# Designed miniproteins, single chains, continued (4): the designs that were tried, part 15

Each design is a single chain, and the fold is of that chain. pLDDT is the mean over its residues in the fold that is shown.

## One batch from the design tools (miniprotein)

Design m12489
Fold by ESMFold2-Fast:
Structure m12489 (fold): chain A 99 residues (1-99)
Amino acid sequence: APARLSEELAREIEKLYKENGYVSPEEAARIAKRQLEETGAEEVEVPVVIPLSDEKEIEEVLEEFRRAAEELGLRVVDHEVIRDEISKTTTIRVVLRRE
């Protein structure tokens, strides 16, 4: 199973989201790399929260994530999408591995 972000790095994600309204794939991938380097884990799961989105918008975010990961020497190995129509949010959990 992939490692979850430490509480400190998860708080950094939350702070970026609160300040910017969105966490970029590049910022999330950078935080994932820090988790892998600090813990020695091979895989980490990073959550991104965006407004309620269709499948096409979700795929565009995933493509940006794959591109950002590759630039950092990481690979996207899995993802999970959770759509919440009550809160009108889409949570994308992306699993990143060290190459």
Scores: mean pLDDT 79

Design m12490
Fold by ESMFold2-Fast:
Structure m12490 (fold): chain A 95 residues (1-95)
Amino acid sequence: SMDERERVRNLLASALIDFLGLTPEEAEREAERVVRESSEQDLLDLARILDDYYFNESVTHQEFIDRLRELRDRSTSPVLKSFLDQIIESIEKKL
């Protein structure tokens, strides 16, 4: 749905700021690109992964990375794959 796409866009922008250090303007632009170039199912799966990470304190960094990798491997979107690879690399460098 459109409401779900807006929610996903906001979660993606937050991840881009938090993990990659993008400005809010840069993050919003890149988040819109990822939402546009990704399937609805991939975006729903990504929203669940990000939601669990941000709002469930029991989710470990390793579990988060593993879920992002699994989504990356299943996705056919080059833009989503690139986004996920950048987030994964950023987290792994801090572990």
Scores: mean pLDDT 83

Design m12491
Fold by ESMFold2-Fast:
Structure m12491 (fold): chain A 100 residues (1-100)
Amino acid sequence: SKIDEIKESLKELKKKLEELKKEADEEAQKKLDKVIEELEKAIKSKTLEEMLEHLEKAIEILDELIEELKDTNPRLAELLENIKLQLETLIEELKKLLEK
């Protein structure tokens, strides 16, 4: 199903974020842990609405982290921006499933 495909994509993005934590300082690691937690909650969500809520929270945390990293770790900021674009694509797909 399309929902299962979205969940598999979220699992892959979660794995990429866990790898990127290795390149992050302690403060950035804490924010990445919050993003990873929101993705895990999205994957475990019982409704599309709950899934969307957790993905939108993940984007908000990720946006804050990207802005903080632009000066201190621009490479990590660029990699996280790429993850953000992929999450935004999945959010758009979820919104299409919620449309009647």
Scores: mean pLDDT 87

Design m12492
Fold by ESMFold2-Fast:
Structure m12492 (fold): chain A 79 residues (1-79)
Amino acid sequence: GEKLLELAEGELRGRAAEVIETLDLSPAERAALQAYVDAAVAKMREAVANKEPQSVLTRTYFEGLAWLDAFAARAAAAR
């Protein structure tokens, strides 16, 4: 679980950084994106610490990616 958590966290944070750089986000948009990513990572870390089924980590990770994609689309459309 630990190594998969590290990869999932890295991928989610990497995508968040790409969105910030690509879309020239406002400070408020950056704060909202960072807060969500931090919460998603904390949830994944808690699931591993509590020895929850792998499906909890996987679901949280894919929900995080979907949220980032939707956030990026909304931010781009608002420009």
Scores: mean pLDDT 84

Design m12493
Fold by ESMFold2-Fast:
Structure m12493 (fold): chain A 89 residues (1-89)
Amino acid sequence: MTEEEKEAIKYGKELAKILEEKGLAKVTGFTVTDDGTVVLEVVNTKDGAKGTVTITKDMVVSIEAESEEMREVIREAIKEVAKKEREEK
C-alpha cells in the first residue's frame, strides 16, 4: 500500500465518521479497489436518497447523489474533512 493510498483511505474514513456522527447519512458501503480508489456508499437519513463518493489515490473526489439534499450533505462533510486535514499538519 502506497502513502497516497493510505491518505485516500484516511480521508474516506474521516468523511464516513463525520457523516455518521452528525446523523446526516448512514454509511452502507466502504470499498478500496485494487488501484487504491476508495468508494464510499451512503444513504441520506432524511429522504433515503443514495450517494456515492469516489476518492482516487490522487485525492480526486467525485460525488454521485440521487437528490440535492444528499449532494449538499456530502459537500458539507467534505468541507469538515478539509478543516481537520489542515489541523493535522
Scores: mean pLDDT 78

Design m12494
Fold by ESMFold2-Fast:
Parts: structure tokens; sequence; C-alpha cells
Structure m12494 (fold): chain A 81 residues (1-81)
């Protein structure tokens, strides 16, 4: 459900923000337009699209492979497959 997807995404964000300072800074440095689109997908209940957009944006910003891998591992815990 939409509520379950939002709750899972909030858990995902909480876990991300509790990570090391470099990972937290990378997430907080995302452009406003990207954050708006991620929020739109979450409101629609499309957590998978929100996750895909997050990873794409981090890669485009030049985030390290280590940061990308950490974000991916946490997101996979919360995305229904």
Amino acid sequence: SKKENIEKFLKFLEELLSMDPETREAILSLPDEVRKKINEYIKKGDAKKAFELLLEALREMGASDEIIQKVKEIAEKYVKK
C-alpha cells in the first residue's frame, strides 16, 4: 500500500542518514529537483522508481562506488521485489 511504501522509504532514509558522514553528505547534497522527483515517486507509492532515481543522481554527482554500493544495499532491504 502507499502507506507501507512511505514507511519503508522513511526507514531507508533513517538508516542512510545514520551512516558515515561521507554517505550522509552525499545524500544531503542531492539537487532540489532530484529530491522533488523522489518525493513524487514516494507519494505515488513507486518506491522502486524513487530508488532508481536516487542511485542515478548519486552516480551523476560523482559519488564513490563505495557510497553507491552502501545506498544500494540498504535500499534493497526496503524495496519489494
Scores: mean pLDDT 73

Design m12495
Fold by ESMFold2-Fast:
Formats: sequence, structure tokens, C-alpha cells
Structure m12495 (fold): chain A 91 residues (1-91)
Amino acid sequence: DEALAALRALLRELEAATEGKSEEEQLELAMAALPALEAALAAAFGEEFARAYADTLREGLELLRAGREDEAVALEEARAPELAALRRAGL
């Protein structure tokens, strides 16, 4: 699947771009990548999953920027079952 290949390529590029960067730089790069990630996720898994995932990431990144790491982890854990269900439904 071309959409899945593009998504994997984007994720590898983001991982490489964040390697060796400060936490602040990693957060800025992740925030900047959200629109492209949402588009790639929508192409691979559908718009509903892409929006839910991007919204969860955005909220989590905002919590990390505020130094609220425990709350960011709790949000990710709370949203994981819903995101998994949306991803399967998009198949």
C-alpha cells in the first residue's frame, strides 16, 4: 500500500530528524510535523482515526511543553483503546 509506505517513510524521517535533538527541539519538530502526519494517517487509516490521533498527539505535546509529563502519559494510555478501535474500523 502506497499510503502505508508513505506513512512509514514520514515516521522514519521524523525519528531521524529528532535524533540527538534537545527535548524542546524534539517537541517543536513533532508539533510542526502534525499536519503532515495527520494527512498521511488519513490516507492510510481514514480521516476519523487521523483526526483522533493527531488531536491526542497535539494535546500530549502541549502537556509535555508545560512540563506535565505524567498527564501526557495518562492521556496516551486513556486514548489508546479508542485509537486502536478507530484504526481497525478504518480497515
Scores: mean pLDDT 79

Design m12496
Fold by ESMFold2-Fast:
Structure m12496 (fold): chain A 87 residues (1-87)
Amino acid sequence: AYRLLVSLVSDDEENVKKFVEEFKKWAEEDPGVLRVRTAITKHKGKYIVDIEVLAESLERAEEALEKIKELAKKYNVEVTGAHIEEV
């Protein structure tokens, strides 16, 4: 299995909530996504989003990262870091 870890930031709480909701709906429909964990933390007027995805394969982890990037652009959320590891 593969773990995808993504960190994002925005100054807009509603955009962050919409982003996370749409990603979770997409992930629920993908059988190659085994688990999704999300956390939203407020720090100094910024909203920090941490996403963890457990995927069956590297290809599925990479597809999840591309979906996160697509939705981040749609909701004006900045990707600050991404990492994929085999687990």
Scores: mean pLDDT 90

Design m12497
Fold by ESMFold2-Fast:
Structure m12497 (fold): chain A 59 residues (1-59)
Amino acid sequence: SMQTQQRVDQLVAQVEADLLAAGFPAPDAEFRQTIRTQVQLGLQDSAAARKQRAEIAAK
């Protein structure tokens, strides 16, 4: 979904900003792609868990 892509983009940008603030060099394209993949997998897992919790909590 567009919301998922926007969230991935925001999280990738935040990780890059945090790395720069910590004094690390800016990630190259390959490292950015790795970060993006990991973020997307994490969001998919989080979305599944969030959906399950919402279904249990619904009254």
Scores: mean pLDDT 74

Design m12498
Fold by ESMFold2-Fast:
Structure m12498 (fold): chain A 78 residues (1-78)
Amino acid sequence: SEAEKRAAEEARIDSLVALFQKRFPDLTPEQVEAIREVLAKLIELSKQGSLTEEEVRKLIEEHGLPPEVAQFLLEAVG
């Protein structure tokens, strides 16, 4: 069902955010929310077949993520 798909996506985002928090324990609440927003947008782009390294870098720049977090995200996606 559509509700099951949304629940699975939210659970996936929550799991990924938890991994980022374990790797980078000094993340601020604002940075955690930025990571969540970036992950949600990456999942959407992946569904559309439009996920590219350029789009990932653009999202990172738009959300002002720290360089080390940005590198980890790029490695996780590419």
Scores: mean pLDDT 78

Design m12499
Fold by ESMFold2-Fast:
Structure m12499 (fold): chain A 67 residues (1-67)
Amino acid sequence: SKQQKVDQAIQLIKQGASKDQVASLVSDDTEISNQLEGMNYVYQNVPEGVDKEKALAAIEQNIQSLI
């Protein structure tokens, strides 16, 4: 299912997996792939805190709306 692939992709992002590994799970959905790339960017570049939490929550909400 899309939800299962998204959950796997999010876990890979949290573990620091490559963009290619994440993309391979959701290659059939460009919008979801773009949101997951945004999530990966936030995990790599935004410091821990309220701004990171808000950004991740917004991206997660966007992904769930696409499933």
Scores: mean pLDDT 80

Design m12500
Fold by ESMFold2-Fast:
Structure m12500 (fold): chain A 68 residues (1-68)
Amino acid sequence: MLSPEERQREAETLKRVADEAIEKYKEALKNGDLQKAAVYFTAANIAIAGLSLLGDEELAEELREKVK
């Protein structure tokens, strides 16, 4: 099992990945690039699922709202 320190580090990494993917997803939508949007939407949801699996459900829910 991950230590509390390892869990926090992984959560920080997944949050950063999700934030970057969400930003790129929104820019792709703004530019009408639906293929690029689909790629970043998938990447964001994978990172969010990772956060949920680590037990950071509050952060995962916050990021799900940002994807909408």
Scores: mean pLDDT 82

Design m12501
Fold by ESMFold2-Fast:
Structure m12501 (fold): chain A 58 residues (1-58)
Amino acid sequence: SLDEILKEVEKLAEEEGMSPEQKKTILDVARTQYESMGLSPQEVLDNARHMIKHFKQR
């Protein structure tokens, strides 16, 4: 399940044009949230979307 969540987060970050450094940060946070904090897959993905929005250039 963790591998599937991280794959979805990575794909989302790549589709939104995140740099390798930004992608690493998002993935590290996602892993910590799922493994250490017990967040659901949906909560992890929602946080990843929030981080992407913060990093996204406009």
Scores: mean pLDDT 81

Design m12502
Fold by ESMFold2-Fast:
Structure m12502 (fold): chain A 95 residues (1-95)
Amino acid sequence: SEEEAQFSRDMVISMFRSIQNLIEYLVSQGQKDEGRLIARGFLDYLEPVLREAVSVMSPEQIEELKKEVEKILEKISEYDPETAEYLRERFEEVL
């Protein structure tokens, strides 16, 4: 349903924003390598949730989600472009 899709979209956006905030914080503390390891592990742990969330979305809703996630990945790329690319690849694999 549209309500389920909206909830799922908001959840995925929240997940990526949490990863962004964590990376920004750890990089600011001089812990870039730790941030990279934690961000990658966190996404791997949440991959089944991401797949479930995407499964209830229409193609149009997925396109909107891709735009919102890309904005977050652009910000992550300012701190760690390698981690941003890893996250992008993993996200595209579940679409």
Scores: mean pLDDT 82

Design m12503
Fold by ESMFold2-Fast:
Structure m12503 (fold): chain A 94 residues (1-94)
Amino acid sequence: SREDAIREVLESMSLEAAVAFALWELEELRRYAQSHGDEELAARAEELARQVRAIAESDLPDEEKLARLLEILVEARRLHDEHLRRHHPSVPLP
């Protein structure tokens, strides 16, 4: 599943690397959204990136930080999939 795949990636790296990975994924989502004129998706990606930075700077246990990063990345992938579904053109063949 999407969640299981993301979990395996996050569990394979240090917390610092997991934070960097999450920020990279969210920046890619923000750029994707901007290239497609989706201001709502871009703003949501920026909000999720702010949450990642807040989690990284918090005093939460590492396991709790990783769990929250997983939730954020699952949400980011869900938002990207929704955008693709919403904007998938039924291009009528000419």
Scores: mean pLDDT 81

Design m12504
Fold by ESMFold2-Fast:
Structure m12504 (fold): chain A 68 residues (1-68)
Amino acid sequence: GADLRARAAAAGVELTPRQVEVLALLGRGLSLQAIGDELDLQESTVSSHLASIERKAGVSPVAFLARP
């Protein structure tokens, strides 16, 4: 939520509300299939959102979440 958005803003990255939701669930340890089930999205759509986050942040979504 707000923490992920604040971290992204500090890095000069603007995340959409959907991208924040996907990233938050990934940070909770959910698989792409489980994230899709929670957000009523196809797994391929979740993967596309993660690719968009990587493009915006310049790092993988997992690396973004690992920042202190």
Scores: mean pLDDT 75

Design m12505
Fold by ESMFold2-Fast:
Structure m12505 (fold): chain A 60 residues (1-60)
Amino acid sequence: MSPIIKLLSEEMLKKLLEEAKKIRPKDMTAEEYIESLSNEELTDLVLEISAKENEELAKK
């Protein structure tokens, strides 16, 4: 597991797993898919989730 995952909050980790579940191959768990990503790919995904969450918080 990449060091970036250990820095994530529990809430962010849940969102990352949920997003991974949507895009993962069916023969792979969401956790395995996240572990298969490079640090760069993982960082991009986390940033995308964070941006969407900030937009939703601002809207509510």
Scores: mean pLDDT 72

Design m12506
Fold by ESMFold2-Fast:
Structure m12506 (fold): chain A 82 residues (1-82)
Amino acid sequence: GVPGGGLLLLEEVKKLVEEAKQILEEKDLPEELREKLENNTRELVDAFYDLGLNPSDENYEKFLKAKKEFEKTLKEVEEYVK
């Protein structure tokens, strides 16, 4: 299994998805940033789902990559709303 346990990852992913949904609903973002955040949120969820179905090192690496891209986009959104 993944170090740290799948339950901790599930709660982290849920929190990130809810934060993204709140931003998309409450913030007036440029269309490009909105689409980028939506796409990265979907990729994060898909990668987590794949990891849950097949907990391989390859799927874990894909999940980490998706999470990194999501966090990068979230930082861009935070800089925009400052």
Scores: mean pLDDT 80

Design m12507
Fold by ESMFold2-Fast:
Structure m12507 (fold): chain A 62 residues (1-62)
Amino acid sequence: SMSEEALKLIKQIAELLKSQKQPLDVQLQLMQQIDQAMKLLSKEKIPEAFKLVQEAAKELAA
């Protein structure tokens, strides 16, 4: 499901942040996006949360 995929992406982003592979500006932005996505998931806004997490993942991969 999209919610499970979003959680998997959130975990992957969190692991990359923990490894300190990203600049501080990028880390802050990703943390904010993760927090917003988690709040959207708690409100059952699953498609919006998934879109936000995908955007964060694409930014990280670019």
Scores: mean pLDDT 72

Design m12508
Fold by ESMFold2-Fast:
Structure m12508 (fold): chain A 83 residues (1-83)
Amino acid sequence: GPLAQEAARLAIEGKIDEAIKVLEEYLKTGDLSPEAREAMEKALKAIKEGNVDEAISYAEKARQAGDTDGANALKKLAEALKR
């Protein structure tokens, strides 16, 4: 959806804090399965802690639970942290 796409764009631009804020809004307003929501929340926590590999692992779990847009945004955010 639009919020997840905007978060991915901000992450590509290196605007980490803004991308995190947009993803938090996406999680609050998005109609996600409980499994996808939990995976997304854990990935975002890993991002905030600088744990890139954990963030990628949870983003993949979110994708498996059906949230491809959120998983893509988290992956872009994790990749931005490697820069």
Scores: mean pLDDT 83

Design m12509
Fold by ESMFold2-Fast:
Structure m12509 (fold): chain A 61 residues (1-61)
Amino acid sequence: MNIVIPGDALGKKTLQLFMQRRQENPQLAQQLQQQQLEGNQDARDAARDMLLEAMKQALEA
């Protein structure tokens, strides 16, 4: 699944949670960002999974 960011309130909440996760784990976020820039598929999958978890949490709230 590609990373799809909804343009509505759910998307905004998902982005807020994702940004909050980055602030809580800045080293992990930096590692994923660097590896994603290098074209690492595992890093892309990890970033996607992080976004999906944030989206699930947004839906549960």
Scores: mean pLDDT 65

Design m12510
Fold by ESMFold2-Fast:
Structure m12510 (fold): chain A 61 residues (1-61)
Amino acid sequence: MSEEEYKEGLRQLASQLPPAVFRRFAAAEARRVPAEQFDRYRAVIEEVMAELGLPVPDIRP
């Protein structure tokens, strides 16, 4: 899956899930992301959440 397809998938999930549930999902996924890809993943989540007007969760490496 390309990054663009991944972003679209995240937007669809964020639109269908309650904001609190989506934030938990994003935080759980962050814990599974390799360190080399963490900054990219965080940037994608920040972009999606900002577009939806939702607060970005505290995602740690």
Scores: mean pLDDT 71

Design m12511
Fold by ESMFold2-Fast:
Structure m12511 (fold): chain A 103 residues (1-103)
Amino acid sequence: TPPKTEEYIERVKERLEREVAFWRGVRARYGDANTARMLARYREAIEKGMSPEAKAAWLRYLDLVDGDAPEEEIRQAIEELAKAWTPEDDENFGKALYELVKK
């Protein structure tokens, strides 16, 4: 399998950065306990569809976001996840985020 293009990796990074901004907004508006509950539901929805390639990096990224880890640690996790990300993960991400927002 050929390596991913830098353009593809950059698009995934941008999407994950927007997701971090979304969760920061949720935490600011609804507090830590509500954010943790929503993240747990999101993780449960998306974990079933994670590619084997991305799963370990994606779970680590979610743990760091849930723990409100320093921005530098989250940035490193985004880089690792973006490199492991597959087109299958694009579809899974979109479906899970839609289900979370729908409620």
Scores: mean pLDDT 80

Design m12512
Fold by ESMFold2-Fast:
Structure m12512 (fold): chain A 99 residues (1-99)
Amino acid sequence: LAQVKAEAQSAVDASIAEIDAKIERLEKLAKESKDPKDRLRLDSTVGLGRMAKSVIRISLRNAVASEDVEKLQQVKEDSEALTRLVVEHADRLAEEVKK
């Protein structure tokens, strides 16, 4: 249990750090953007990234409280999958608005 809990925490920490890096990049692009439409898309995606971080943190907290090895493993997998979706979306948007 302790090992699986540590692995889940590590995976979640890595996921949050990766999402934070993308949020910072999109916030910079939003500040530099002269197009209100592009700024709205960037701000909306930053909001989605912040929401994803909250979902990941809550899921980990619940799994840790459950003491369930399978739930802790699932949180790791779900966290990694959600992070990949957020990162791919953020990278695509950054390329589209960069010109």
Scores: mean pLDDT 84

Design m12513
Fold by ESMFold2-Fast:
Structure m12513 (fold): chain A 74 residues (1-74)
Amino acid sequence: KEKEEQLKKQVEEIKKQAEQKIAEYTAKARQYAALAAASSPAQVPRYVGQAIRAIGDGVQAEIDYRQAKRQAEK
């Protein structure tokens, strides 16, 4: 039962960390999209590229979370 409480805490910590990372990457993607809209045509591809990378990082964080949760729940 003590091991069950430790496992629950580990899963909660993993979930909290993943939620924070996903929120940060989502905010970053929105920021770059806003910069692209406000920028000169020459700068737009750069900011769009950064927004796409931020979205990719968010997806990777979700994948990492699912793997970490699976390992913790063994």
Scores: mean pLDDT 76

Design m12514
Fold by ESMFold2-Fast:
Structure m12514 (fold): chain A 70 residues (1-70)
Amino acid sequence: SREEFEAFLREFEEEHGVSFTPGARELLWKYYELIGGDLELLRDVMLSLLPLARGNTITAEDVRRVIGEL
């Protein structure tokens, strides 16, 4: 669900000391839906975004760079 997805993102943000912009959250949600709720693939994408964070913020542009255009 969207609520489970948002909870997963908040846990990741707290664990890694990063924050996703609203645009990044929406793209990750679309990706999560496209992959059929595969948490392992979502986690791998989110981990790949960590080195791209500026000031510990991950943007929609960063997400598009990793997963491409949705």
Scores: mean pLDDT 83

Design m12515
Fold by ESMFold2-Fast:
Structure m12515 (fold): chain A 88 residues (1-88)
Amino acid sequence: DDERRRALYNEAVELAREHGEELESVYNSDEEIRKKLEEVADDPSKAGEAAEWLEEKARELEAKGDEERARQVRILYEIMKLLKEALS
């Protein structure tokens, strides 16, 4: 369903716009996260794998008490999850 895929893609884009400043901060300060985002930009089919990695990363950050970074990583997870669904 092309309309459903478009809606999911648009939702991912809106989420990225809404949190753009926070996501830019993460991209500029965390080399591992930057590398994962660059992998998805080069190959969008990796969005699902990136989502799984980001979920694990968020749990690690929560366990370490870095709640602010964990929140930012969970936003990236939601974006990657929406992109995966849009590409399915």
Scores: mean pLDDT 82

Design m12516
Fold by ESMFold2-Fast:
Structure m12516 (fold): chain A 65 residues (1-65)
Amino acid sequence: MEKEKKLKEIEEEALKDKSPEAIARGIVEAVKLLNTPEVIAEFEEVYAKLSPENKALVEKALAEL
């Protein structure tokens, strides 16, 4: 469960900062590590709850991937 441990670390870092940039970075890193439909669905739900400005930050981070 090494990838799941890494995902948990990413989530904890994002929650500590609570910034849109930290959340966007966490999503990009989690998708990179797991890239499973389940993980994508979880982050799509988080993405849907973001403001338009924060959604733009996530899209920009994903485009750089």
Scores: mean pLDDT 64

Design m12517
Fold by ESMFold2-Fast:
Structure m12517 (fold): chain A 111 residues (1-111)
Amino acid sequence: MKEDERYQVLAATGLEIAGIGIFEEAVLLLKQGAPLADVEARVRADLTALGFPQAVIDQFLAIIRAYAETKDVKKSAKEVSALLKAFVDEQLEKNGDELVKRGKEAHERAL
């Protein structure tokens, strides 16, 4: 794998892992009786900090709201995984150079 491809994969995988973690924390907070509005505000802030576009954030929040009503973790986890994968695949196709930059910046911050 070329160096730039490694940074693209690192940035893409990092975004998917971070998004899944945000979903898992939201589920935990809702199970603990946190108000839905507080959980939505936290999810929005966390996804915004990671640079997700508003359209993806709104779809993610719709999945969280559906989970709050259904309590179906398996269904909501599948929908979140599909959303994150679709976003990451689009970024790899359209914004490969930006993902290289993002991956390099993340690596430099860890040093």
Scores: mean pLDDT 79

Design m12518
Fold by ESMFold2-Fast:
Structure m12518 (fold): chain A 110 residues (1-110)
Amino acid sequence: GLTEEIRELGEKAVEAVKKGDKEKAIEYLEKLAELARKSTDVDALREAIREARRVYEVAKKKGDKEVARKAAEALLAAARGLLRHTPPEEIPEAIGEILRAIGDLLDLEL
């Protein structure tokens, strides 16, 4: 399913970063961001946020600023999608999830 495809793209992006394959890492992140932009599935969008955050953390640790930026862009795409497709009564919880993911990028506890 879409959630599994997003998870696999995140795993491939992490491995590409670890191997120093910047071009492949960016390719996987751009595919993940595209799926997030097209998705209406909130579970898939939550997975995209988790995977993009994980890739960002690995890229930051490796000092790869370009891949880190692409991972942050993918996270923002997934966050926007989550807010658009979350029922109004659940928006506060969705905002909390997004803020926690952003807090991890900034080394902040939220």
Scores: mean pLDDT 84

Design m12519
Fold by ESMFold2-Fast:
Structure m12519 (fold): chain A 84 residues (1-84)
Amino acid sequence: SLEKKLKEIEKILDEYREDQLARAEATFSPEQVAAFRKALDEAYKETLEKIKKYLENNDQQKIRSIISSFPEEYRKKLLEIIDS
């Protein structure tokens, strides 16, 4: 179902977000990490909304275009969900 695919995609996006935050926490101040967290949250929300619209329209090309912007590890996981 669309809702199941969106939940699976959100989970992968959350994994990528946590990976990015863990790397930032090792390098940057708490204030810089807080700003980065806000930026990531906004970007991921926008990305999820776009994916939802493209899935509703069965626009596979646009979905794959968005996914192609992710790192290889996360791109592979996201494509597996889309192709299921």
Scores: mean pLDDT 82

Design m12520
Fold by ESMFold2-Fast:
Structure m12520 (fold): chain A 99 residues (1-99)
Amino acid sequence: STVTGTLKIGGVTTPVTGTLSGNKITFNVYAPVEGYATLTLSNLPSGAKLDGVYVDGKKVDYSIWQNGKLIPKSTVLTSPVDISFYLDKGNHTVTLTLR
């Protein structure tokens, strides 16, 4: 199945579609500049919690935001949800792991 959303970085917002396989959602994204990106997810599976964010196979620090508020990483997520993490300029594979 698929998870739809948007990626915002450097003031540019791009539609993205992730592939859900098991407990992982994988996105292919392009960052026109380096900086903090916001990945907004529109249709997460019900009951999902975020376990980790990986960029090009490497685990990265991230923060989760709902309704403009920072929320604990232990929170059961509802859509839409914003996930913020750092990206270098260029093409990246972003993988979200769920629990």
Scores: mean pLDDT 88

Design m12521
Fold by ESMFold2-Fast:
Structure m12521 (fold): chain A 97 residues (1-97)
Amino acid sequence: SKEEQKKILEQIKKLLEEGKIEKAVELLIKALEQGLLSNEDIIELLQWIKEHASKEQLIQLSNLLSERISKAKDLTSPAVLKLATIRGFLEELIEKL
């Protein structure tokens, strides 16, 4: 539901604010694998990360996403492609800091 999607986004944001980056990544991956996050939701999350995440958090997020992508059995799955897109955005943000 749209309410569950908002709740998941807010939980991911809260975990990031609390410095629980690994838990935030696990919840993000689970939500993407379950098809719970739309492209609009991902854009909202990326804009929030751009405004609130430290350089250290961006680097940690990028590294964790890289590890999860490298362990994926199907690199063409929608969830993995979305993770690769998110990682690319994070790498661009790190370069500008």
Scores: mean pLDDT 85

Design m12522
Fold by ESMFold2-Fast:
Structure m12522 (fold): chain A 80 residues (1-80)
Amino acid sequence: HMSLLEKVEEFLQWAVDRGLITPEEAERLLRLVRYWKEKLGLSDEQVKAFVKAYLRSLLVQNGASEEEIEEALARFDELF
């Protein structure tokens, strides 16, 4: 059993370890997840959708290949 925040943290650490995102980018996304969940009261499903959209955009900006992007998003989906 893991909370949504713990699942996102686990994924972000994996992505940093793979060089897909920086630690600073991971921290920024984690702050956004806390904002969406705690301040806006979004459901876990809504937060998951927003995280996936943000991750796709971020990975594209960081020069990830289409294959790397699809692998990362699939791995994120496996946590839920």
Scores: mean pLDDT 85

Design m12523
Fold by ESMFold2-Fast:
Structure m12523 (fold): chain A 69 residues (1-69)
Amino acid sequence: SSMPLRDVINLGPAADQAGMAARFQKVFGPDGLNMPISKVLDEAARRSTDDNAYLLVYAASLRTSASRL
């Protein structure tokens, strides 16, 4: 989707937002939070590591939750 990762993270639990933002910035760089969620999911799938698998699942869960709001 065209929704940036920052906005998707902000739909999740407040307690997790800062930690998830920091993790995504560490993996994708300072502009990572401005990436569309679709590109985040594509890049996570391309890397195929346990840490990136976690990011993929987390991002997909937030996207699904956003679709129900």
Scores: mean pLDDT 65

